# Designed miniproteins, single chains, continued (3): the designs that were tried, part 18

Each design is a single chain, and the fold is of that chain. pLDDT is the mean over its residues in the fold that is shown.

## One batch from the design tools (miniprotein)

Design m8598
Fold by ESMFold2-Fast:
Structure m8598 (fold): chain A 109 residues (1-109)
Amino acid sequence: MKRLSQAEMTEMAREGLRLLTRLVREGVSVVDAMMEAIREVAERFGVSEEVAQTVLMAALGELSQAAAARQLGVSQAAVSAVVRAVAPLREEFDRAVAERKEAIAAQAA
């Protein structure tokens, strides 16, 4: 779909962030976890991988809300609302990445 509802984008971001956090905790690299999450979200929601990537990158702060809004054909306010709604899941993902980095550093010392 070229036009997504705020609710659909929010659910895509929630599922993607949950999957990312799980995969990182299981020892999957952040890059591989991202590729798997993009594919899984695209398949589950019936959207292209480019759409799934745009939603997830916006949720992670890796893409500006204005750029995501343009690519998705939605308002910047809708993207901003999605990012706010998933902030706790993004914080959990950031924590999982930090914990994995600390574990690797401890093993290398």
Scores: mean pLDDT 83

Design m8599
Fold by ESMFold2-Fast:
Structure m8599 (fold): chain A 65 residues (1-65)
Amino acid sequence: SGEQLAKGAREGAAAGLAGAKAAGYDIYKHSPSEEARKLGKEAVEALTEEEAKKYAEQAGDAAGK
C-alpha cells in the first residue's frame, strides 16, 4: 500500500541519518586518530543527513589512514 511505501522510505531516511551519526559517534569515542575523532564529532553534530553522511565518511577515511 501507499502507506507501507511511505513508511519504508521514511524509515530508510531516518536509518540513514541515525546510522551516519552512530558511525560518527563510534569513531569519535574509539578512534586513536585525533582527525578521525574531530570528523566523527562533526557527523554527530550535523544538522542534515547529507552533512552527517559526509562527515561520517570522512571520519572513516581518516581512521583508516
Scores: mean pLDDT 69

Design m8600
Fold by ESMFold2-Fast:
Structure m8600 (fold): chain A 83 residues (1-83)
Amino acid sequence: STEVIVRNMARELGISEETARELLEAGVTGKDLGELVKEAKKMMEEGKSKEEIIEYLTKKLQELGLSERLARKVAEAIVEKLE
């Protein structure tokens, strides 16, 4: 069920269900997001600033087809969830 996927994604990333639905409509998968979360954790371990991690994730999400606005929103949520 798409609804179950939306709820799971929203919970895991700390984003709204509306934002999670937009991610799925853009073709972003849970695997893509899992890889980005893993990269964010590695950057935190390397001592990168919150802003550097957000900029990196925003760029990666845009490469996956998200708008800059949506990509930044998701990047910020990922970083906040990991704090």
Scores: mean pLDDT 83

Design m8601
Fold by ESMFold2-Fast:
Structure m8601 (fold): chain A 90 residues (1-90)
Amino acid sequence: SKIEKIEELREKYIKKIKESESFEEIIKVLEEFIEELKKLGVPQEFIDEFQQKVETLKSIKDKLSIEEFRELAIALVQEISDNLIDYLKS
């Protein structure tokens, strides 16, 4: 199911973010996650919102520790995944 694929992507990309050692690696992982969501054919409005939040996170990276940036990146992946699953259940 599409829900199962989203849950698999959530777990996979959270793990990749946790294993990332730099801001640049975390950003790359977030961008790869966006591409995977596009391949699943999720609604464009979810992609646009997530991309905007990633750009906002990138704009403040100089004010954050790597651990704070990692936690925020994980929270973004969790939030969009939960919202997509809720959308697909409705």
Scores: mean pLDDT 88

Design m8602
Fold by ESMFold2-Fast:
Parts: sequence; structure tokens; C-alpha cells
Structure m8602 (fold): chain A 106 residues (1-106)
Amino acid sequence: MQLVKDTVQQIIQDTDQLIQDLKQEKDFERAKFKALLHAFVNGGEVFLTLRKAKKAGDEEAVKQAEKVFQLIKEMTEKIKKAKTIDELIQVYQDFRQKLEQFLKEL
């Protein structure tokens, strides 16, 4: 379980950095590319965590990693539909709140 907590805490830190970067962006296409790239990288990190949990036989960690992966998939679909930098920031702020809530429920 600690592996999942560590991964989610890292994703929250990465999300905070991205939100600050997006607030400085003036080009929507660049902002959206950065948002999609971060979602892809975070998805990859969770996928690696999921694989490590499966190899360790930690069924609870597998279940929790799958939940985080689903949150990233839902966020990625919202990023694809975003039309402004402010909408991208809002998507990531909502994602951050969901990750904080997830950590509290572990």
C-alpha cells in the first residue's frame, strides 16, 4: 500500500507544478499539449505501480492503483474537451482534490 501512497503523493506534486506552469501559459495549444503529456506520464507511473503491486501479490494495492488509473483516464477525457487554459487549470484542480480525497480514504 505504501507504494500507491508514494505514487499518488508524487502525482499531486507534479499536478501542483503543472497548475503553476499552466497559469503562466499564454498559448492554449501549448498548454493543452503540456496537460496531455503530464496525464500520459502520470498514467505511466500508475501503470508501473500497478505492475509492481501485482508482482508483490498485494491485492489491495492493485485495487487502489486501478482506482487512480481510472481517475487519470477521466481527467484525460476532460482535458481533450477543454477549450481554454482556465478550463485546463480547473480540470487539474478538480483532479488534485480527488487525489487528496483518495489519500484520506486509504
Scores: mean pLDDT 88

Design m8603
Fold by ESMFold2-Fast:
Structure m8603 (fold): chain A 87 residues (1-87)
Amino acid sequence: MVPEELLKAVREGSKEAIKAGVEAGKLSKGVGAALLAIGGAAEVMFTGDGREAARDLLRAAELAEEVGGEKGAEGFREAARLALELA
């Protein structure tokens, strides 16, 4: 099962990335970051391997930073760290 801490980090990071995307007028990029992070959580849930999930979560953090979503990026980096602990 996906760790609750990882799911919380993805959920809160996704919310912040979407909010930042709305405020920056870059909603598609903010939503894209959230979808990549959710995909990473799904990878952990279905495979139990956090290595590929961490890669997607770090890319989600990059997209969140591009829309000014620093809190979203921090959440996604924490989720990536947690995913790597499962590898």
Scores: mean pLDDT 82

Design m8604
Fold by ESMFold2-Fast:
Structure m8604 (fold): chain A 75 residues (1-75)
Amino acid sequence: VTPTFLEKNLTPEEAEVLNRLFDLGVEALSLAVDYVILKKEGAPEEQIKEVEKRMDEVNAEISRAETELARLRAQ
């Protein structure tokens, strides 16, 4: 199992969800940077829309992982 550097008596299940959230957070940050750059460079609307779609997908996964973590902690 992989407790994280955030280990505070986490269960293995909580640690896995937190690791997933960390990875998704890094991906979201990378996409946000790309989005800002594309907007500033005047990239085609289709490229901007594709990044927005990926950001929405990653944010939806973050939301699901946060819900799962909350459920595990509420038990």
Scores: mean pLDDT 79

Design m8605
Fold by ESMFold2-Fast:
Structure m8605 (fold): chain A 92 residues (1-92)
Amino acid sequence: DEEKKKKIDRDIANALIRMVLWVSERMLSPAGRAKLAAMSPQEQQELIASLERLKEKIRKLQEEYGADPELVERALAAIDQEIAVLREFLAQ
């Protein structure tokens, strides 16, 4: 039953990380980028801080629950791209 619990915990971690990846990929679409550009500089800075905290949470899901390393890497890369886009808008 402990083996079954470990499998469930990992499956949940993977599902959460997939959801994060889906959201970040949508925010990197033309429509998503337009939404990010329409945010105030304060909202863009607050979102960057939230995304940095989210990266740390995803790393902990990998370390604690054995989330799929390839899925983790893809999600972190997508978040990094979203942060880069926000930083470009702040530089204007």
Scores: mean pLDDT 89

Design m8606
Fold by ESMFold2-Fast:
Structure m8606 (fold): chain A 86 residues (1-86)
Amino acid sequence: KKEELLKKIEEYKEKILNSKSEEEALEKVRELVKFLYENIPKSEEDLLTELLSSILKEAIKKFGEELGEKLREEAILTYIELKEKE
């Protein structure tokens, strides 16, 4: 199961890094955050934050600081929205 989870996370990372537009990258980040929220137990929130942070650092390297910061903000807003809906 851990191997399956890590493979799915890698697939989401690849989708983000291969995005052809800002809009696509933002949408792929939302999909990643929703996936992590649904599949990582609440008791392991630190793991969710660590995995998300790692992927966002790679996105910043690929797309630059301006788009990278927008992606990070979108991830945070998506996570807050998901927590508020429970």
Scores: mean pLDDT 81

Design m8607
Fold by ESMFold2-Fast:
Structure m8607 (fold): chain A 70 residues (1-70)
Amino acid sequence: MKLKLVTLSQPAPVGAPVYKDGKLVGRVVSPYEAWLREDVKLGDQLIVDGKPVTVSGETTVTREGELEPD
């Protein structure tokens, strides 16, 4: 599937799974960035490490990849 790099409203643990509406949508790659499904958009509310985080920005950087559950 196609993933896009997004920026997060607050820092999150690197490697932590990212959830939207109870579904795994990606993973944190740096404290303020995550690789997420392309259907995630600016302003979306996410859950990372049990805490709410908002998508603060969408980048033009994309890659092909699979969602890994861990």
Scores: mean pLDDT 80

Design m8608
Fold by ESMFold2-Fast:
Structure m8608 (fold): chain A 103 residues (1-103)
Amino acid sequence: SSSLLEEIRRQLELAERLTEALLEKIAEVDPELAKRLREAWEKTKTDLEKLAFAFSVLSRASELLPEEELQAVVGKVFPGETPEQVAQRLADLLQQQLQLELS
């Protein structure tokens, strides 16, 4: 439905904002990794690729950043949500986008 597509589009915009914010934080800890991740991000073309990349960057950030810093970054894009809740949201969006593209 148009409402579902509008919601998916809004969530994609939030996932892109999260990716940018996480890349900036990763650059403070590991500038070389952040550069490689940014180059990979710039090569993503489809919504599915962008969502998959956002999930991967969130996973990498959870390994590199203190929990408090990760929570603060995630909370700026998804107010009131934990990194675990946002990871689940991104996983759900990946499933929805994959289903839509295979339909």
Scores: mean pLDDT 84

Design m8609
Fold by ESMFold2-Fast:
Structure m8609 (fold): chain A 65 residues (1-65)
Amino acid sequence: SAAEEAARALRRGALQAGASEEAAKRAGDYVKEGNAEAAIRALIEGGVPEGAARAAVWHGMQLLG
């Protein structure tokens, strides 16, 4: 599904940006729910800089559309 594809793409991008596996999974789950703000926050709390977190999440959300 588009949601599963978007979540996988986000997890990949988040890991490349320095997120832990736990933070990447949590953010991916939020993207599957269509909750971009929660996904961004999860990555920032996981140690990803805000700009990188926003970029990874917006890319994932584009794949949902």
Scores: mean pLDDT 82

Design m8610
Fold by ESMFold2-Fast:
Structure m8610 (fold): chain A 80 residues (1-80)
Amino acid sequence: SASLRETIAQLEREIEGLRRLVEELREELERLREEAEKTKTEEAKKAVIRQEILLGFAEAALKSTEYLLEKLKKKLEEEE
């Protein structure tokens, strides 16, 4: 159906955005970990923890959206 195709297209765009966000958060986390290792300050350690939490949320959102996309793609295939 057209509505399923539209929903799939929207989710594919959402997944692209989430994949970019996850990669950006991973790169920033690595940078913050290197800074924390060099400086050994509590502020740098807290920045790492905050970034790990943000990355965790983004990865969970990506996984959930990918799972929903797979289910909708199967429904579209079964309609045909």
Scores: mean pLDDT 87

Design m8611
Fold by ESMFold2-Fast:
Structure m8611 (fold): chain A 71 residues (1-71)
Amino acid sequence: MEPPTLAQLERLRATVERLLSGEARARALALLDEMIAAQRAGTLTLEQAQERLTEVMRIVNEAKERLAAAA
């Protein structure tokens, strides 16, 4: 399985920027910006992409759970 394309990472970044706020947005965007930079440099490995995407998904899920608990 290949690492995600630059276009896929930029699309995910735009989605995160739109849907998340505050600290969760800042953390997720920082991880995505690191992956985008590595992909542009041709240095992004599948392992790095999996680790970073797992962390981004954890941030997104934590934000969703917080909203659900408040409702």
Scores: mean pLDDT 78

Design m8612
Fold by ESMFold2-Fast:
Structure m8612 (fold): chain A 138 residues (1-138)
Amino acid sequence: NVSTYVSRLADVFQKQYKLDKTTATKIAQIVIDSLVSGSSSIPQLPSSYYTQIAKGAYDILKEYCTLVKNGKSAVEAATSVLRKYQLQYPPGSQLFYNLLRVVFGETKLTTGFVTKDDVLDFVKNNSSKKLTLCDLLP
């Protein structure tokens, strides 16, 4: 049922946040993978929960993009988002790391253990790259 959860969440991103199908599906996959990471069973998700999950992921992405657009360094923006959304520890740190990889146009995502320091190192090492996804967020 992972593919069903991804499809339903991607539909919310497309309809409510006007993301294209490819981007919506990629973000939905990251979010669902983070929710099921370390779990032996996938919980039944009610329809209202998809809307709440989509809002959370969108707010995280939009906040990072807005801070960088307003002149914050990549590290300052990432530090602010980690703190504001309480993403310093797994699975939140892995979620934010993979969302940032999409922001920087990466095609491969990590399934490994991710710390807040891994997130900060990633944005520092990629601070000169084009923020492809940030240009697509309404």
Scores: mean pLDDT 76

Design m8613
Fold by ESMFold2-Fast:
Structure m8613 (fold): chain A 80 residues (1-80)
Amino acid sequence: SLDERVDELLALMKEAFPDASEENIAEVERDLEQLRELLSRAPEDLATALLEALKRVVQGDLSALPEYRALAEAVLAAIA
């Protein structure tokens, strides 16, 4: 589900940035909650693809950045 994917992404971000402050983690949690609400208005396949691309970027796969950007633009177009 979308909720499971967002929760997995948050866990991965905490692992990727173990030196992040509590304030930085709280900001990321707020941003991910806003992203969750935004993605709930988009087609499920598109929302899933965006979160998977973002997960790869968080894990250090910067080759996923162009795909992430294209999917982000598609999400914004779909909810406009």
Scores: mean pLDDT 81

Design m8614
Fold by ESMFold2-Fast:
Structure m8614 (fold): chain A 73 residues (1-73)
Amino acid sequence: SKKEEIERRLKALQAVIEAAERAVKNGDKDTAIRLVDEAISLANQLKKKYPQLQDTADSLIERAKRIKEEAEK
């Protein structure tokens, strides 16, 4: 169903973001940046397909951008 697909996609996005945060903590900057770029791409695809998720997707993109800034230090 649409609801199950949305929940699955959001859970996958959350997992990628959490993996990026762990990569930053472990000093793996290249992995963190790659995972952040993947998360932003997935979030943009999600809000394009489901405009009602705009705010949720934008919140996740903002979190991902902060991780990228931390990785680039």
Scores: mean pLDDT 87

Design m8615
Fold by ESMFold2-Fast:
Structure m8615 (fold): chain A 110 residues (1-110)
Amino acid sequence: MRKPTEEEIRELEGLIRQAEEALRNGDRKTALKHLLQALDIVSKYFSSEELDKAVPKLSGALSMAAGVVDQPVDARNDKFLEGAAEVIPDKVLEEGLEELRRVLEELKKM
C-alpha cells in the first residue's frame, strides 16, 4: 500500500483543524465539508471496510444522513451538506473529528 506524502499529511491536518474551527463557530455545513474532504484523502490508504472500522461514527452518520436527505455524500454537494448539518448532532461531528485525528496518527506511522 502507498505511504502518505508529507503534503497529504499536512493537508489532512489542515482539514481536521478547519473542521474543528468551523464546528466551534457553529458552522456545521463547513465542518462537514472539511470532514468529507479529509475522508477523501484517508480513503486512498484504507479499503471501504477498513475505513468503516477506523471511522465508524463518522461513516455511520454520513450514511444515515445520505438516506434521510436523499442526496449523495459529496463535499461538493451543497444540498447534502445543508441537510446533513441539520440531521447529524454536534456530538457525532466531534466524535468524527476524534476518529479522524486517530486515523491521522496511524497514517503518520505508515
Scores: mean pLDDT 82

Design m8616
Fold by ESMFold2-Fast:
Structure m8616 (fold): chain A 76 residues (1-76)
Amino acid sequence: MLSEEQIEEVAKEAKKELKEKGIEVPEEVIKEAIEMLEEGASLDEVIDFIKKKTGLSREEAELVAEIINKIATEKA
């Protein structure tokens, strides 16, 4: 499982990558999504969470969840 410091680093990296793709997501939402993945939530559950918290389209929420999952997996 990722430490709190690793979660913060993943969230910062994900937010930067998303911003470069024109998607703005609050860092706190990214952190909650990482914690959901660590607790064994499915990617679909994370997508629904992001959509609910941000108002992003499902397509944008899918991209956000995929980027978060990729970076979190690389840090684990």
Scores: mean pLDDT 81

Design m8617
Fold by ESMFold2-Fast:
Structure m8617 (fold): chain A 78 residues (1-78)
Amino acid sequence: PLSREDVIKLTALNIRLAGLEFLVDLAERTGDPQILADARAELDVLLGMIDELEPTDPAAAARARARADELRARLDAI
């Protein structure tokens, strides 16, 4: 069971992951190196947030990491 604080943190992480998906889509569409760089920087921040979540909710952290890994693979394919 998650605390209210943990639910808020998980919600914030999921919103930011959705924002990163938008940046990845934009980088794929434009090939813009600045958008690619911004997306990679945001990914690094989100990986840190996932590491912080892992001791509290390892299942949610694993799902978020799988999503982040998919986004990393898409960025590496550009």
Scores: mean pLDDT 85

Design m8618
Fold by ESMFold2-Fast:
Structure m8618 (fold): chain A 80 residues (1-80)
Amino acid sequence: MEEELEKRIETDKKLVNKYYTGSEEDKQKILDLLTQADRLEAEGNFEEAADLYRKAAEIANNPVLKGILEFRAEELRKRL
């Protein structure tokens, strides 16, 4: 579980670095939200994780990154 969580967090950092095109301050906010969402997802708290992924998508302001994060949130809600 912990090792899978760290892998997820690292994957999210790569995702944000690839697609994010804004300020470093907003980038850190997105990463913080994704880290918290990844932890909640690992704990099985899919509803709370989905809400945080959506919040990160709102800050992202990049269509590709936003779409990926919104899709992730929707997929988690389908598992409820």
Scores: mean pLDDT 81

Design m8619
Fold by ESMFold2-Fast:
Structure m8619 (fold): chain A 91 residues (1-91)
Amino acid sequence: MERIEELEKKKKEAEEKIAEAQKKIENGLEVFEETLKKLPSSTPGSVALSAAVLPSDAGDHEEQLKKLQEEIAKNQKLKEEAEKEIEKLKE
């Protein structure tokens, strides 16, 4: 009985961590989009400026995004495993 409740709690925690990591990625993408908005697509010079800025900014930003994506993938696996165990116990 308690084992199902613990698994449901683990599933909920994994879902919350996924939602939080997704929000952080969305906020990161929003900042990136705002940066792109400052560079209007009307001139080829804007593309060259973006290319010059992105590699330096990508250093920390890309690494943070990769970590968040890996955290989402790990928590999704934990959620699926918990769901499988809950279903097996309910059978």
Scores: mean pLDDT 65

Design m8620
Fold by ESMFold2-Fast:
Structure m8620 (fold): chain A 82 residues (1-82)
Amino acid sequence: DELEKRIKKAVEEVLPKAEEIKDELLASPEEVRKEAVAKLLYEALKKAFGEELADRIVEALLSGDKEKLEEIQKEIEELLKK
């Protein structure tokens, strides 16, 4: 499925960029770190899922809420199966 392939590609494209600047982010204040991560993830997720889901995903990732991330993932899977 072309949509699923694009979603995987967007995630794979963001992860290496985040890893490359990881040391700089860890040395940065928490507010600066959250802002940088939010920008990288939000743009990729917005293209794949739209603004509303992108905002929810970024918020869950920044808070480290694994349960919310699992709920969002199930919601995305249901949208892809329609």
Scores: mean pLDDT 64

Design m8621
Fold by ESMFold2-Fast:
Structure m8621 (fold): chain A 74 residues (1-74)
Amino acid sequence: VERLEELAAEYRQKPELTDEDIDRFAKEMAEIAGIDPEALRITLRDHQWTPEEVAAIARAIARGLEEGRAPPTL
């Protein structure tokens, strides 16, 4: 959970997100949250996400895990 929040903070502070940054973030987030990394990567690529939006998703997942909720179904 803490790792997901650190990842969100790191990406929020980036001046710009590249496709490679999004791919790396999706893989890391999926591994931590127990989500299929390919499904998450496809979902993120289908949307034109901003750094703030990607960070917000990571925080939402981290908060859900802390509260004992399952990760969102993709």
Scores: mean pLDDT 63

Design m8622
Fold by ESMFold2-Fast:
Structure m8622 (fold): chain A 68 residues (1-68)
Amino acid sequence: MLEEKYKELLKELMDLGVEEVELAVKLVINKKTDEEKAKEYEKELEKLQERIRKIEEEIKRVREEIAK
């Protein structure tokens, strides 16, 4: 139930973290070679970080519910 949801959210957070690393690497590489692509990756990274924050907030709520 809640423990299973907690595990699912942690797995989703891990998947998003991998995507964040991938975008960060692309951003670093393209910053010196393609400013337009670098800007695009910066925007995608911002959106991804907002999604990560929302998942972290949901994880916190589920953890608090389990602790009740």
Scores: mean pLDDT 81

Design m8623
Fold by ESMFold2-Fast:
Structure m8623 (fold): chain A 85 residues (1-85)
Amino acid sequence: SLEEVAEGARKYLEEYNKRFDKIIEEAKKQGLEKIAELVNIGRKMLERDVAEAIAAGKPLEEIKERIDRFYKSLETFIESLKKKA
């Protein structure tokens, strides 16, 4: 059901968000507060995209793949910024 897909997507995002919050806190400790803000904006955009995909009837596995792709790109982006700071 749509509700089961929504719950599955929420739990999957929640697991990534916990890991991601730690990465943001580490960035803040390194003086990268503005980068942490931009990264949070990206996370909010992903949450909206996931909600739209659920409403469009996309399967949970497709939604999970989209979430995985986003966080992998985000981790790479943060690491590249740390090397320049």
Scores: mean pLDDT 79

Design m8624
Fold by ESMFold2-Fast:
Structure m8624 (fold): chain A 64 residues (1-64)
Amino acid sequence: KLYRLFREYDKDGDGTLSREEFIELLKRELGVSEEKAEEIFEKYKNSDGKVNFKEFKKAVKEAL
């Protein structure tokens, strides 16, 4: 389930993934290249430079 992966990589528990956490998740869990993970991060990040769970679900669909 996507929520479990999101929570595992959300090390500070703030309900968002940092750039580093997001890219590592996509690379390690989904087999996405670093370049592609960076492109997806730029599309779905919020104004604080982080990805919340709603945008994370959309990002994963694009990555697959």
Scores: mean pLDDT 82

Design m8625
Fold by ESMFold2-Fast:
Structure m8625 (fold): chain A 77 residues (1-77)
Amino acid sequence: MEVLEKLKEQKKFLDALRNRDKETLREIAQKYGFKPELVDKLLEVLDSLPPEQREAGFALEKENLDKAIENVKKKLE
């Protein structure tokens, strides 16, 4: 299911951003036709945010993605 795969990939992207996993971020960027150099720019922007706001944002987005993935899975059953 395309929607479920996209949601899982968004979660993978979010986890990679949080962990500064440049390899995974570049892999995802290349898959969507973005230049790998944009990953460095994205991380610079992320680092400009206060650490507390950044972590709160990651936690909220992860919760939203987890709920979306679960809802899609339940609808497929």
Scores: mean pLDDT 73

Design m8626
Fold by ESMFold2-Fast:
Structure m8626 (fold): chain A 61 residues (1-61)
Amino acid sequence: DESAYAARVTGLVLRAIGSELEGNKEEAAKDYREAAKLDRDHPLGDPVLSERYEKKAEELA
């Protein structure tokens, strides 16, 4: 389900941004890693976005 997949990734990224603004780097990194995994593992995922989310999570860890 493309719409459900896209909504999940978007929700995780938005939540990660919120966590960053609150100074909660651990929760932000977790959400970015989950978004990256979804984009990597799903056939409709974007491997470039997956890599960006992984880099962001690494920077926050």
Scores: mean pLDDT 79

Design m8627
Fold by ESMFold2-Fast:
Structure m8627 (fold): chain A 116 residues (1-116)
Amino acid sequence: PPVVDPSRPGENSPQIDYFLNVVLPTLEAHPAAGPFLDDPDLARYPDYPQRIPTPLSLSRIRAAVEARQYPSIEEIENDMNRLFTNAVSWTPDGSPEFEAAQELAKIYYELLSKLP
């Protein structure tokens, strides 16, 4: 099991550093990332909050990581999984947005497999 040293409160987790410096920038730069970069436009999608009670975006996750709001990589993984589940629940099967969500998830899980 990993040794947790509570005497080093300013040290970032290597896993969270990897997510912030490698995973998140790679996803943000991906061509499929457009629909997931920012919160959904509620003027264009007024039914979104009725179907997706916990909206997430890559920008929200980035802000939370930079603010050190995630105590471990597991909470980041939970929010990333929710982001992809939200996308699949909102978009029709076979839509460009559904395909974009699948492509982004594929790249995310590939990068996550290289987590330190």
Scores: mean pLDDT 73

Design m8628
Fold by ESMFold2-Fast:
Structure m8628 (fold): chain A 65 residues (1-65)
Amino acid sequence: SVDEALEAERPAVERVARDTIEQAKAGKLTLPQAVGAMILAGAAGLHDLVTEIRKAVDEAEKKRA
């Protein structure tokens, strides 16, 4: 099922989400990469990580402005 497939991929999705947060903190993340990671994390049910990615991106944008 889709839920079983998403559960099997969850560790990989979580790693991508955490790597995306670290890249955002380092100022190395592009907006398309951030959006892609948020969509992927949301699809996997990792809504807390979606929130963390958004916060990391917002903080990185404030530092670049």
Scores: mean pLDDT 75

Design m8629
Fold by ESMFold2-Fast:
Parts: sequence; C-alpha cells; structure tokens
Structure m8629 (fold): chain A 57 residues (1-57)
Amino acid sequence: SGVTLVLELEVEDGEEAAEQTVKDLEERNKDVPIDGEVLTTTVELPSGKRVYVVVRF
C-alpha cells in the first residue's frame, strides 16, 4: 500500500529533510511493512512556497 507525505520545507534543506523523514518513519513502523519504491519531488505552491512530496508504493 502507498503512503503519501507532503512536507512544506525550504528548498535548500527540504530534500535532505524529506529523505530523513522517510527513514525515520520506516524505523518507527518496522512492524508495519511499507515496502516498495520512494519518489520525492518538488512542487511550487501558488503562494510561491515550495514543498516536497514523498510517495511510497
């Protein structure tokens, strides 16, 4: 099953923080296996703020 996370982070630090968040969630939920691939992408909101979207399949 897929899990979608939307992180409102500054672009300069956002990518590294998004990856760390995924790893932390994986460790905390080791008894609930979330298997598959991880996709991270950056989306610019109408407000001009950029967010990282993390999808696990």
Scores: mean pLDDT 55

Design m8630
Fold by ESMFold2-Fast:
Structure m8630 (fold): chain A 65 residues (1-65)
Amino acid sequence: MKAIKITSGTGTFTSDTSGEVVDLKAGDVIPAEEIEVVSATTAKVKVGDHTGTLTLTSGTFEVVE
């Protein structure tokens, strides 16, 4: 299973399905079936029928496959 790991900084994850916004911080891990890296601070994530967008205000994330 793929995942996005927040290695430093802070940001948000916004669900495209529900519109919910979750705050992210260093050490957080977001499991995903598919990950599309849009920029150094932005990625799109899919888990089942749920999709969302990760946006970092500061710091870095990495994709684990």
Scores: mean pLDDT 80

Design m8631
Fold by ESMFold2-Fast:
Structure m8631 (fold): chain A 70 residues (1-70)
Amino acid sequence: SMKDMLDKLKKEEDKLKKQALDATKDVIKEMSKASETSTHDELAALGRQLAPKVAPVGKALQDVAGEHWK
């Protein structure tokens, strides 16, 4: 059934959205903790290391939805 497939995709979308929010919170927490002891250059390097943690979730969400995510 088409409805069953759409329901399954919706659950996957919600799951990936939660993963994206959790990953974003983790990145913010790590950056905030580092900001107390790190130089601007060290924070920039950490930001570059942490950015990939959220990017795969966004791509997976787009792949599941079959749409361009806004």
Scores: mean pLDDT 63

Design m8632
Fold by ESMFold2-Fast:
Structure m8632 (fold): chain A 75 residues (1-75)
Amino acid sequence: NLDEVLEREREAFVAGARQSIADAKKLLDAENPDFQKASSLVVAAMILASMAGDEETLAEAREVGKRLDEKIAAS
């Protein structure tokens, strides 16, 4: 069933995006933030969320990206 396959792929992309967002947040909250790695994770999350069509997860990834940019500017 194609619909079941597409649902599983969407769920996998959303799960991957959410994990990348969580990992990026942990890196940004660290005592010495790894901005390069956090940036890569935010980009990965945005790509995965876009492929899944999950606008909520994409918006969260964009918000983390904004926080990343603000922290880089302040450092």
Scores: mean pLDDT 85

